# Designed miniproteins, single chains, continued (3), part 26

Each design is a single chain, and the fold is of that chain. pLDDT is the mean over its residues in the fold that is shown.

## One batch from the design tools (miniprotein)

Design m8935
Fold by ESMFold2-Fast:
Structure m8935 (fold): chain A 74 residues (1-74)
Amino acid sequence: DLEREINVAMLRMMRSILKLTKEKPSEKEVELAVELLKELGLEEEAEELKKNKDDIEKVLEILDKAIEEAEEEL
């Protein structure tokens, strides 16, 4: 459970940074987010993030949905 909480906190941090900067995430940031989503069991959201990595609004939608789903299991 602690590792799940840490992964969710990291996704929240990434979401906050993207909302503040309004810049698309770097390749490394996308790789990290995909790995965090997969560790949370959100494989569909991870694949959607990869496909939409250059669309900041879509990335934010995916992160919002993923964080909501992960928080329901905490």
Scores: mean pLDDT 80

Design m8936
Fold by ESMFold2-Fast:
Parts: C-alpha cells; structure tokens; sequence
Structure m8936 (fold): chain A 60 residues (1-60)
C-alpha cells in the first residue's frame, strides 16, 4: 500500500526527503480526520518540496 511505498522511498532517500515524506504522511492522516483548506495547503507545500528535492537529488 501507500505506507510501504513511503517506507521504500524513505530508505532510498536523503534525510531531508525522509522528513518531508514523514510530514506528508502525518498531514494526510490529519486531513482524513479534519479536512480543512489549511491542511490541504500544507500538504500541497510539502508535496512540492518533495518533488523539488527529488528532481535535484535524482535528476535521472
């Protein structure tokens, strides 16, 4: 499932990406409990940071 994918990415990724993946997981869990525009915005910000770092660390 999604949890296994996140675990694999954390194991293969830098500590910074691992922290962002952990934040994304927690924000998704919070969003399921309390769906709010603020949480959606924070989730989008974390996803953008993950994408940016992945592009920098794993360009090909």
Amino acid sequence: GLEKLIEEMKKKSSPEIQELLDEQEELLKEYEKNPSPELKKKLAEVQQKILELLAKEYPK
Scores: mean pLDDT 75

Design m8937
Fold by ESMFold2-Fast:
Structure m8937 (fold): chain A 72 residues (1-72)
Amino acid sequence: SEEIKRELLREIGEILRAIGELIDAEKELEKAKKEGASEEEIKELEEKIKEAEKEIEEEMERLKELEKKLEE
């Protein structure tokens, strides 16, 4: 159905956005480590990376459910 296809495309877009945020967060962590940022600053960046990874995992699960509905 067109509705499920639109929802699938929306989820793909959100996954790509979340991956972009993860890449940016990883670059910021590398920069912080190279520039001698504080232990607290490094921990905060590591937590942001963890949160972004979790968001991607949750969006990927949603994508799988939508794919399954399209196959029915």
Scores: mean pLDDT 82

Design m8938
Fold by ESMFold2-Fast:
Structure m8938 (fold): chain A 99 residues (1-99)
Amino acid sequence: KERLEEKLKELERELEELEGLLDIALAVAKVVKDPEFGIEQLERIKEEFKELIEEVKKLIEEAKKLGDEETLEKLEKLLKKLEEKLKEVEELIEKLKKE
């Protein structure tokens, strides 16, 4: 349980870092009109979100096996947030490439 909670905190920190990088990449692509650089950064961020999603899914299975309902609920919320962010990043990449 304690180890699972520490891993959750680590993943939450990684998400906060990726959200910061996403904000910078979006600012570069949309505000400073450097879509090439923005697209490259968004593609990298997309891959990191995919990695976090897989890590969260593994921890969800671990939490289910341990019966840790509190950590499971937090992990499921984190997974949903990550999947929503991944979709947003993918849509933005496609839009920047098209426009």
Scores: mean pLDDT 77

Design m8939
Fold by ESMFold2-Fast:
Structure m8939 (fold): chain A 118 residues (1-118)
Amino acid sequence: DKLKEEIRRLVKRLREKAEELKRLAEKSTNPKVREALERVVEGIEELVRLVEELLEKSDDENILEEVKERLEGIVGSADRTIDALKNGSDEQALEMAESLLRGVEGFIDQLKQLLKDI
């Protein structure tokens, strides 16, 4: 299934972004940035687990396309957060990390609901 393969590639990219965010958290001197990034990494790990479970349980193309689009959004948000951590202020980094965390938490809630409905 091409769509499931595309989703698995996005999951792999997101895992790579989570590893980079974890490394950046360890280097941060700002406790609020570090805490937000640690929560983001934990959220991405749960999100990935739920996506993998959905791929095993669903062949619904409409659901899978929605999951793919939302994963692309999270990957993009993670890239922006990484950029802010490397090139921005602590305030910009915190704002991007908190925005990414909200996106991750919202997607986790959606995935839990989708899994309940199948």
Scores: mean pLDDT 89

Design m8940
Fold by ESMFold2-Fast:
Structure m8940 (fold): chain A 87 residues (1-87)
Amino acid sequence: DLIEWAAANHPSKREAVLALLEATDLDELERLMAEARRLLEEARAAGKLEAVEEAKELAEKAEEYLEQGKIEEAKELLEKAIEVLKK
């Protein structure tokens, strides 16, 4: 669940994240986040540490944009993270 993921990664900002997500179309965000998580775990298992680190930076920036209500920018960063992890 996207909301549970956000609460787990940003517990101190849970209320702000939940308020943002409540009025937003979450289906595509949930899909992108699930794909990014799967690829991140695969990259870690394969020892692709550089790709993992780059993807983490993109994911952190995406989380900041979600907190600011910049949903489209957050989606773009998640797509970039997925591309990095596919290397």
Scores: mean pLDDT 70

Design m8941
Fold by ESMFold2-Fast:
Structure m8941 (fold): chain A 85 residues (1-85)
Amino acid sequence: KIEEIKKLLEEAAKAAEEGDIEKAIELLEEAKKVASEIPGVGEKVAEIIETIINMVKDAKEKGASPKEIAELIRKGGEVALKILE
């Protein structure tokens, strides 16, 4: 599950970088679901991913570039993955 979350976060950042923000959000929602299946620490990771999703939606609303949104996902994903270690 940790490896699956890592892959989903990496794919979300790539989708955002390519300008497919809708797909990036979908991949983040999937990562959140997978994280929620991990007892204890997974709940905190799911909360961090939800925060990333909200930040991505807000950034898109404000006209942030695909590169800026991808950086947001990469930075947030790093924090989430460190909690799973």
Scores: mean pLDDT 82

Design m8942
Fold by ESMFold2-Fast:
Structure m8942 (fold): chain A 74 residues (1-74)
Amino acid sequence: PNPLDLLSPEQAEQVTALQREALRALVAGEPLDRVLARFEARMAELKATLSPEQQAAADAIAASLRALLEQLVA
């Protein structure tokens, strides 16, 4: 199952916007540690407004992006 399917369209758009912002920052030459710290802080703010099931989905999405960004700079 896709974690985004547990989110409302509005919540999914917010998560997608944070993912796009992180990727753009990395491509623009920001250090990975700074990009990840900002992304995780913003995801934590969003996660605080979510149900427990939606929080688990957000965690899965965040973990996937972290792995992708780390792989890109390896």
Scores: mean pLDDT 80

Design m8943
Fold by ESMFold2-Fast:
Structure m8943 (fold): chain A 88 residues (1-88)
Amino acid sequence: SEIMREIDALMTGMGLAAKGNYVELAERVYELAKAGDERELNALIAGALAMAKGSGESEEKIKLLEEALEAAKAGDLEKAKELGKKVE
């Protein structure tokens, strides 16, 4: 079910952000964008950002995370990983 894959992606995004695994998050966003899995991609990003914002990450860290995820979506894995590392 596409809905179940979307829920799994949402929970994965939340889990990675809760652990501060932002480099792995960027890699997963890159792979889903490359595969064209747009619904799972959007769910993963939504879960990660909701958790990061909900856990009290600074505005500067949220901005870096958003930039990392945008780079990953655009196919710039090296920039996405570098920005993700700065959030960690």
Scores: mean pLDDT 86

Design m8944
Fold by ESMFold2-Fast:
Structure m8944 (fold): chain A 69 residues (1-69)
Amino acid sequence: EEDIEKGKKLLEEGKYEEAVKWYQRALSRDPTNAEALLGLSKAYEKLGKTNIAKVARDAALRLDPNLKE
């Protein structure tokens, strides 16, 4: 959870590229971590990478349909 918590903090601080790195680290440890995929989606959306963000969001919702965007 520490990697995800760091990613969320970086998103709040507007450090989107750093947030991507922390979410990617979480996914390297657990590729099925829906929360990390959702966070990655939000970070990519903020960076204007809409297609990549959509793919990550769809993957997150497939793993956990109750996740809120």
Scores: mean pLDDT 80

Design m8945
Fold by ESMFold2-Fast:
Structure m8945 (fold): chain A 68 residues (1-68)
Amino acid sequence: KEELRRLLEEARRRLREGDIEGALELVKQALSLASGTVRQALESGIEALRNGDIVAALNGLREALESL
């Protein structure tokens, strides 16, 4: 769970810095470690990133972190 939190915090940082591709890679890594509510939040975050909705993606990552 510590690795999952670390990946999500780094993904949020990269999104704030405009590194969408780097953030997407980290979220995909986190998704492989996640289950339940956290996994659902990350799947929503990935969908938001595919649609270019950075605000929704950041909210999804925040929801995942709060669910840890």
Scores: mean pLDDT 80

Design m8946
Fold by ESMFold2-Fast:
Structure m8946 (fold): chain A 63 residues (1-63)
Amino acid sequence: GPAAERHQLILRLIALKLRKIGLEFDLEQAIRNNAPQSQIDALQAEIAAIDAEIAALEAQLAA
């Protein structure tokens, strides 16, 4: 029912936010350690993709 669907969206949102925190840490470490630009670009692209998913889920929860 609607409550179970909302609960699943909230759990998905929490998981994505935790994943984003880990990726932001990985990005900071990559920059600090002078990682190849391709690795930095890949981490930035993954963060951008997660931000888009978070925005979509937050829009669904606001509806």
Scores: mean pLDDT 91

Design m8948
Fold by ESMFold2-Fast:
Structure m8948 (fold): chain A 58 residues (1-58)
Amino acid sequence: KEEILEELRELQPDLSDEELEKMVKKAIELAGEEEVKEWLKAIKDPSEDGQGIRDKLI
């Protein structure tokens, strides 16, 4: 749980800790901690998301 919070904070620094904690709690209760971790892994990988390419195209 704490690790998930820290990773989300790095992805969404604009969100407060309280908002991130609420979101993590809700997601874990609805989908389960394992699924939330998979989500974070996919989002955290910038090469998979192609963010560098998109940023360059704009």
Scores: mean pLDDT 63

Design m8949
Fold by ESMFold2-Fast:
Structure m8949 (fold): chain A 92 residues (1-92)
Amino acid sequence: MISKEELDVETEVAFAIMAVSLAKKSGTKEDFEFAIKVLERAADKAIESGNKEALRTILEAARDLYETAKKNGHEEVAQKIEELIKRIEEAL
């Protein structure tokens, strides 16, 4: 029952979760910026496919990344994540 669209979204969500985990472990600005790009790509795919379950998973990952970015003092990165969170919430 996995369509190509569902598989593409699942793959992007998996990459986003891995990227968030990497950023949380390293605390580097570069890893946070990479995680934001992967989360944005996953969110776009989920929105285009109407996959609200994927969007909720991405939203939780984005919120987790936001809290970690703030704790590490990456305020500019945190603002970018907050904008992504708003976009996902508006799509739900």
Scores: mean pLDDT 81

Design m8950
Fold by ESMFold2-Fast:
Structure m8950 (fold): chain A 62 residues (1-62)
Amino acid sequence: FRVGDVVRALHDFEGGTPETLTLRKGDLLRVLEIVDEHWVLAERLATGERGLVPKSFLEPAP
């Protein structure tokens, strides 16, 4: 996936910090920035919340 793509969370993720976004499996997000090999800045489509999420927890949404 790339910046601007819609992705889906494969797993629950507990962010725990103000810079991270807590995920539930099945959440739909927009990729805002690919920060590095491990982290993506994403926005949850349902709420507009933004934060860092693990890249490996995301898959492209159809």
Scores: mean pLDDT 78

Design m8951
Fold by ESMFold2-Fast:
Structure m8951 (fold): chain A 62 residues (1-62)
Amino acid sequence: GSAEEIAAAERLIAGMREALASGDRTVLLVALREGRRFLPHVPAELRPEVEALLAEIERQLG
């Protein structure tokens, strides 16, 4: 349901933030792959945050 989709998106956002904080290339690559795969299923209200985090991960990876 939508509540489960929101919870999943919030977990994804938390994981992407942790990846960015770690600076670890392998962790960043995993977060990028998961974020891109999950993006079509992210609720509209959280989509801009996920897109911003994906852009930041992509920028750090080069």
Scores: mean pLDDT 85

Design m8952
Fold by ESMFold2-Fast:
Structure m8952 (fold): chain A 88 residues (1-88)
Amino acid sequence: MKEVKEKAINTIKELADEFGVSEETRKKINELLEEMKKSDDPEKQIEIFREIGRLLVEEMKRRGYSPVRIAAAAIEITGVILEIELAS
């Protein structure tokens, strides 16, 4: 679980960096990542991860990213959620 959780956190940080999310959105994501680090409940971790994914997709839409690029980010987020579920 700790290894999968760390991979999830790193993937989200990399996506936020790659897509150049705003400082405000990045702050919200970091707060959610800190909450995820404090929880060992896989269901709670999945809920937090879904909220991070929603924030990233909404930010990307507002910034005018293409639907294909948004879909690619959503697939990566979904893959990490699946890894958490399979490890639990």
Scores: mean pLDDT 72

Design m8953
Fold by ESMFold2-Fast:
Structure m8953 (fold): chain A 92 residues (1-92)
Amino acid sequence: AESDKKVAIITEAVKKIAELLRENGLEKQAERLLKETEALVAKFKAGEITLDELVAAINTLFGRAGTIALLQNPELAKQIAEIAAEMLEKLK
């Protein structure tokens, strides 16, 4: 039950960032983020990785998305960083 809530927090943050990427013409990056997140969540549900490893991997994906966004739009990079920080705060 508790892990289900944390996965929901992670997937909501991913969805928000993916939508921001799409709105800014970064469709391919949004698709990659969603696909890689699904694979990581599947590994977590299969017991292949821990929740902490899932969170670390997702935070790394957000960092990559933020770096790509920064090359086109510094404001988008800031919004991605804010969503990532909010996710990490909610997971405490």
Scores: mean pLDDT 86

Design m8954
Fold by ESMFold2-Fast:
Structure m8954 (fold): chain A 60 residues (1-60)
Amino acid sequence: SALLEEARDVGLHLARQMRREGLSPEERRAWLEGFRAGLRERGFSDEEVEELVAEFERVL
């Protein structure tokens, strides 16, 4: 869906920025958890949320 594609694009852009900033493992975990919560609040399914979070984690 267009919303899923937008969430992926935004998340990947932010993940790349966070990687460049050299976040600690604790900071990366907190960011991923915050993003996961935000996606759930926007009505994404658990499967979509975990797929996106896994993709972002690979970039971080």
Scores: mean pLDDT 85

Design m8955
Fold by ESMFold2-Fast:
Structure m8955 (fold): chain A 62 residues (1-62)
Amino acid sequence: MEDDKIVEILKKFADSLVAQGREEEAARFLERVAKMAESLGRTKIAQALRDLAEELRRRVEA
């Protein structure tokens, strides 16, 4: 599924930001892209990206 491939690419980019110590920026990036995906009607991509952003935020809050 093309949606899964897009999510995987975006996750790898976010993981790169996390590796640089930019966890908050990675979470914000995923949230921004999720909002854009939602506005384009790509609900599955939007939900997957929001879930990833929430997971990163929980890890940073701990």
Scores: mean pLDDT 80

Design m8956
Fold by ESMFold2-Fast:
Structure m8956 (fold): chain A 72 residues (1-72)
Amino acid sequence: MELSEQEKKDLKEVNKLLEEEEKKLKELYEKLKPEEREELEKKEVEKFQELAELLKEKGRLSASELKELLKK
């Protein structure tokens, strides 16, 4: 199946959000105490697991759905 122009745009936005999140996480991680770092890591692992499970169940995820998940 072909990706629409809208899906391509959403995918680019997703990549941009991921890059921004990585940068913020690096800065935040350096400022956090060990206890706070553990909590942050747990949240990232949970987020990744949810995304992976959705991808496995649906076989594909729309760029719009991915964008919404990354916003929250």
Scores: mean pLDDT 69

Design m8957
Fold by ESMFold2-Fast:
Structure m8957 (fold): chain A 64 residues (1-64)
Amino acid sequence: SAHLEEGRRLYRQGRYEEAARAYEEAIALDPDNAEAWRNLGIVYERMGRYEEAARYFERAERLE
């Protein structure tokens, strides 16, 4: 999706808060997209929000 692509681009630029918002939009449109959940987890890890990151990784794993 366009939001998933945007999230990846923002993440590569170190724009983590904006990347998280883009991945949240991707999830809102396709909640079964495991890659979007996993990427949201990675972004939250980069922001030091480890408990939230773990929950997003768990969601991604359950979808795969």
Scores: mean pLDDT 88

Design m8958
Fold by ESMFold2-Fast:
Structure m8958 (fold): chain A 69 residues (1-69)
Amino acid sequence: MQRQRNFIMGMQMRRRVYDDGVSMGDVVRDVLNRHTRDQTLSIVRRYSRMVRDPNHRRRGTRMMSRYNS
């Protein structure tokens, strides 16, 4: 359950950065203010894997489409 929640939050961070034009630093600061450091690191690591791994990026795009549809 926690892992799935962190994954979805990572997807939301990507959407905010690319769709809303919010800087990554601002998004990370917002998450740090409302979550523990460990949760924030988990979310950021999930997001980083999604961006760098072509397979994870493709899966991430599909999930974002479902979340925003």
Scores: mean pLDDT 54

Design m8959
Fold by ESMFold2-Fast:
Structure m8959 (fold): chain A 68 residues (1-68)
Amino acid sequence: LTEEEKEKLLKEAEKKIEEGEKKVEEGKAKLKANPDASTEELAKIIGEILNGIGDIIEGELKIKKVKG
């Protein structure tokens, strides 16, 4: 990989982390805003948070792989 290609991959990975962080933040906000949410609603919100965590992990692993 060239330095230019590494920089591009790092920017893409950082974007994925930001998107994941946003999903986690939005999910947490929904939990706080909906204290009376049903089990099904809670499961949906938790699912969004887990997806966000997955995006963060994937992005961080990608950064680690590019950096060595």
Scores: mean pLDDT 83

Design m8960
Fold by ESMFold2-Fast:
Structure m8960 (fold): chain A 85 residues (1-85)
Amino acid sequence: IDEKEIQLSLALMQVSVYKLAGDYAEAARVAIEAARELRDDKEAVELLLRLAAEAARKAGDEELVEEVVRLARELGLEELAEEIE
């Protein structure tokens, strides 16, 4: 079992728990932080940033949405940034 696979699994579980609790802003922050830590894994980053964008929008937090878009562009995920806005 890989350390990065463990980190991704834990992040996904935390995001799910916060979403179930209705803490969408915290779900977005957890996903953003995990994406920063796993930034060399493009597939993991894309998944985490998609989850972060969804959670940020449900939270009504435009600043978090902008942070997700900015991070996606910083990490070279232009198509994802355009999809999110």
Scores: mean pLDDT 83

Design m8961
Fold by ESMFold2-Fast:
Structure m8961 (fold): chain A 55 residues (1-55)
Amino acid sequence: SIIDEIRETVVEMMENGESAEEIIKKAVELAKKGGLSEESIEEIVKSIREAVEDK
């Protein structure tokens, strides 16, 4: 599913030491291409911010 692809991409980028901004940017691009709702995109962004900022 598109959500799984986004999650895998986020994990890979985090492991590669990408910035929170770059990870969020890529995840949002994938979510928009996948036709996810604005609410789902907001949840994804929040999850990424919390995951990378808590390090």
Scores: mean pLDDT 78

Design m8962
Fold by ESMFold2-Fast:
Structure m8962 (fold): chain A 75 residues (1-75)
Amino acid sequence: KEEEIKRLQEEEDRLLAELKAAIEAGDAEKAIALLERLKELARRAGELLPEVDEEDVEKALKLLEELKKKIEEAA
């Protein structure tokens, strides 16, 4: 379980770094694709970590969706 958490954190760090690079490059399409992957990661985290409240997972997904919308509006 701790190994699963570490793996998810490492994947999140990679996706966030790629997202930052895409935003800095002005690549809105790539940034949106990376946000969708972060949303899937949040869903998997909720399923693999049952002690994480479902409401917290939904809150994270909503924040990622809002960020995606802002990037789409800027593009």
Scores: mean pLDDT 70

Design m8963
Fold by ESMFold2-Fast:
Structure m8963 (fold): chain A 59 residues (1-59)
Amino acid sequence: SMKEELEKQLEELEREGVRAVIEGDTEKLKKILEEMAKLYEQLGEYEKAKRLLEIAKSL
């Protein structure tokens, strides 16, 4: 389903985000958080999307 596909993409981005933190790549982390926020918007999870964008802006 579309929901399962979006959840799979979020899981992959979360792994990439952890890697960016370990590498100290703030620019890459910011981009990943913004991409995750877009996927959460597609899932109807607007509060989660908003939180991720706030974190990205704080970086």
Scores: mean pLDDT 87

Design m8964
Fold by ESMFold2-Fast:
Structure m8964 (fold): chain A 79 residues (1-79)
Amino acid sequence: MIQLSPEQQARVDRLTAEIMARIQRGGLLPATASPEQLAFLIRKILEARVAGRQELADGLMSALTPEVRAVIEEAWARG
């Protein structure tokens, strides 16, 4: 179970919304996933990264397309 501070949770929520907006604008949504399912997975990746669970974050990232991974990495580097 990953417990985040309110500040960490706010960062995860902000980055998830930003990443999803970029994916939708870029037409990068995978045909096999709903926007809600993808947003949930992205949130779990960001929670793992914020909590220092690098192996978990990397494992979850490996399930994504290269295009979606690039959007996540760009947003993470900026935020």
Scores: mean pLDDT 81

Design m8965
Fold by ESMFold2-Fast:
Structure m8965 (fold): chain A 76 residues (1-76)
Amino acid sequence: MSTDEHLAAARDSLVSYFSSLASQMSDSSKGSSLLSEAKTLSDRLTTSLRDGDMDGVAEEEKKLQELEDQMKSEQP
């Protein structure tokens, strides 16, 4: 696969994972909001990877980890 195909697959895998976390949250409105943020961060992560911006990659990975922790803490 090309780099763009690999990045698209990685982005889709992240979104799928966060969508699964959101579906397990008791607050569906908050889950939708956090999933929207995860999609934005996943898009930024793939952009940073395409640009070779490793500092940006590290920052977006940290933010995605913070979202994951928040979403897991708010499961029923």
Scores: mean pLDDT 81

Design m8967
Fold by ESMFold2-Fast:
Structure m8967 (fold): chain A 78 residues (1-78)
Amino acid sequence: MLELEMEAGVYEIAAAVNKVLGDKAEKKGKLEEAAKYYEEAAEYYEKAAELYEKAGNLEAAEIARKKAEELKEKAKKL
């Protein structure tokens, strides 16, 4: 259980890094590049959610899924 939550945390860090790269690309007007980074960040949050769910941490899983959905929506609007 703890091991799964730690692995989920690693995916959350990967998601955060990709979100920052997406934000930087968006500020530079590189909307296609920004969308790709946001989509990759969303995928990492989905991975984190799966791991939290397997660990029995349903609250953390739900939060991660919502973050993934928000990033997918943001990518589609670019």
Scores: mean pLDDT 86

Design m8968
Fold by ESMFold2-Fast:
Structure m8968 (fold): chain A 64 residues (1-64)
Amino acid sequence: MLTPIQQESVDRIRAKAEELGLSEKSIEQAILAAIVRAWRKGRPLSEEEIELILHTAKSIDKIL
């Protein structure tokens, strides 16, 4: 099971990515990036970090 820090970050990124209309593959990649970063930081992700992950996922989605 995910920690509360990881789950909060995953839920926020999933909701925002779905609102942006990203592909399911790009959403999963954004979620994975969020989990890894939350583990590394040991804290919830900031809004800036979430926006950066979403911006990267949007860029990848256009290429894929």
Scores: mean pLDDT 76

Design m8969
Fold by ESMFold2-Fast:
Structure m8969 (fold): chain A 76 residues (1-76)
Amino acid sequence: MPEGLKEVEEKLEEVIKLAKSGKKEDLEEAEKLLKELKELFEKLKPYLPPETQKWIEEKIKEAEEAIEEGKKKLAE
């Protein structure tokens, strides 16, 4: 695997876990990690197979949706 791909996978799992925790502090950390993850993914994108790119994009979307749901719950 290209260098950093495992880091992307591990960060994605952490973001989703933090976003689903229901804690404000965890949600803030999830947003920070997702931003770092997106920057790392853009750098790795030219070196990844199309199926891997699609999988990461789908997981990023899942993480973004989890963060938005977390924000929605904390706003009320």
Scores: mean pLDDT 78

Design m8970
Fold by ESMFold2-Fast:
Structure m8970 (fold): chain A 55 residues (1-55)
Amino acid sequence: SMTEELRKLVEEGVKIAKENIAAHKAGDEDKQKALTEKLLEISREIAALMAKAYA
């Protein structure tokens, strides 16, 4: 279901966000950049699922 897919995307986003906070505290800018790109991709996937629900 779309609800289950949204739940999984949110859980993955939280995991990546925690890793991004750790990378920020460590001053690892390259890792932070890569994790930010992954978070943006998850955000786009969530937006696409929401748009599909509206259509």
Scores: mean pLDDT 84

Design m8971
Fold by ESMFold2-Fast:
Structure m8971 (fold): chain A 66 residues (1-66)
Amino acid sequence: TQDQLQQSINKSVNDGTDRLDQGADPQQVAQQIQDDVSQALQQAGRQANVQSSVIDGLPVVTVTPA
């Protein structure tokens, strides 16, 4: 369900935030979240473009409809 997809995405973001708090590289965290979100969307049968970047030391992941 869409709710399960959101839960999966939230988990990936929370795990990434925990890694940042432990001093992980924001670029690596952003890439990991991008990969996790892309996989979750694929499993849900949704087509979307997922991109990651780092802005002011914070990982940012953008999801746009395909």
Scores: mean pLDDT 78

Design m8972
Fold by ESMFold2-Fast:
Structure m8972 (fold): chain A 63 residues (1-63)
Amino acid sequence: SDEFKKKVAENNIDLAQEGLKKVPDNETAKRYVEKAKEALKKGDYESALEYAQKASVEALNAL
């Protein structure tokens, strides 16, 4: 359902933002978080989730 997809995307964006706080100067992770938030606002929950996951992976690789 769209409601469940939205909640999954929101939760993944929250996790990505926690990761970004640990690597605040990582421009790639920051850009993916911004793209995830933009997709979420447009109702594109699948793209929002994908960008949030990419941001989290980028943050993990920078630790």
Scores: mean pLDDT 89

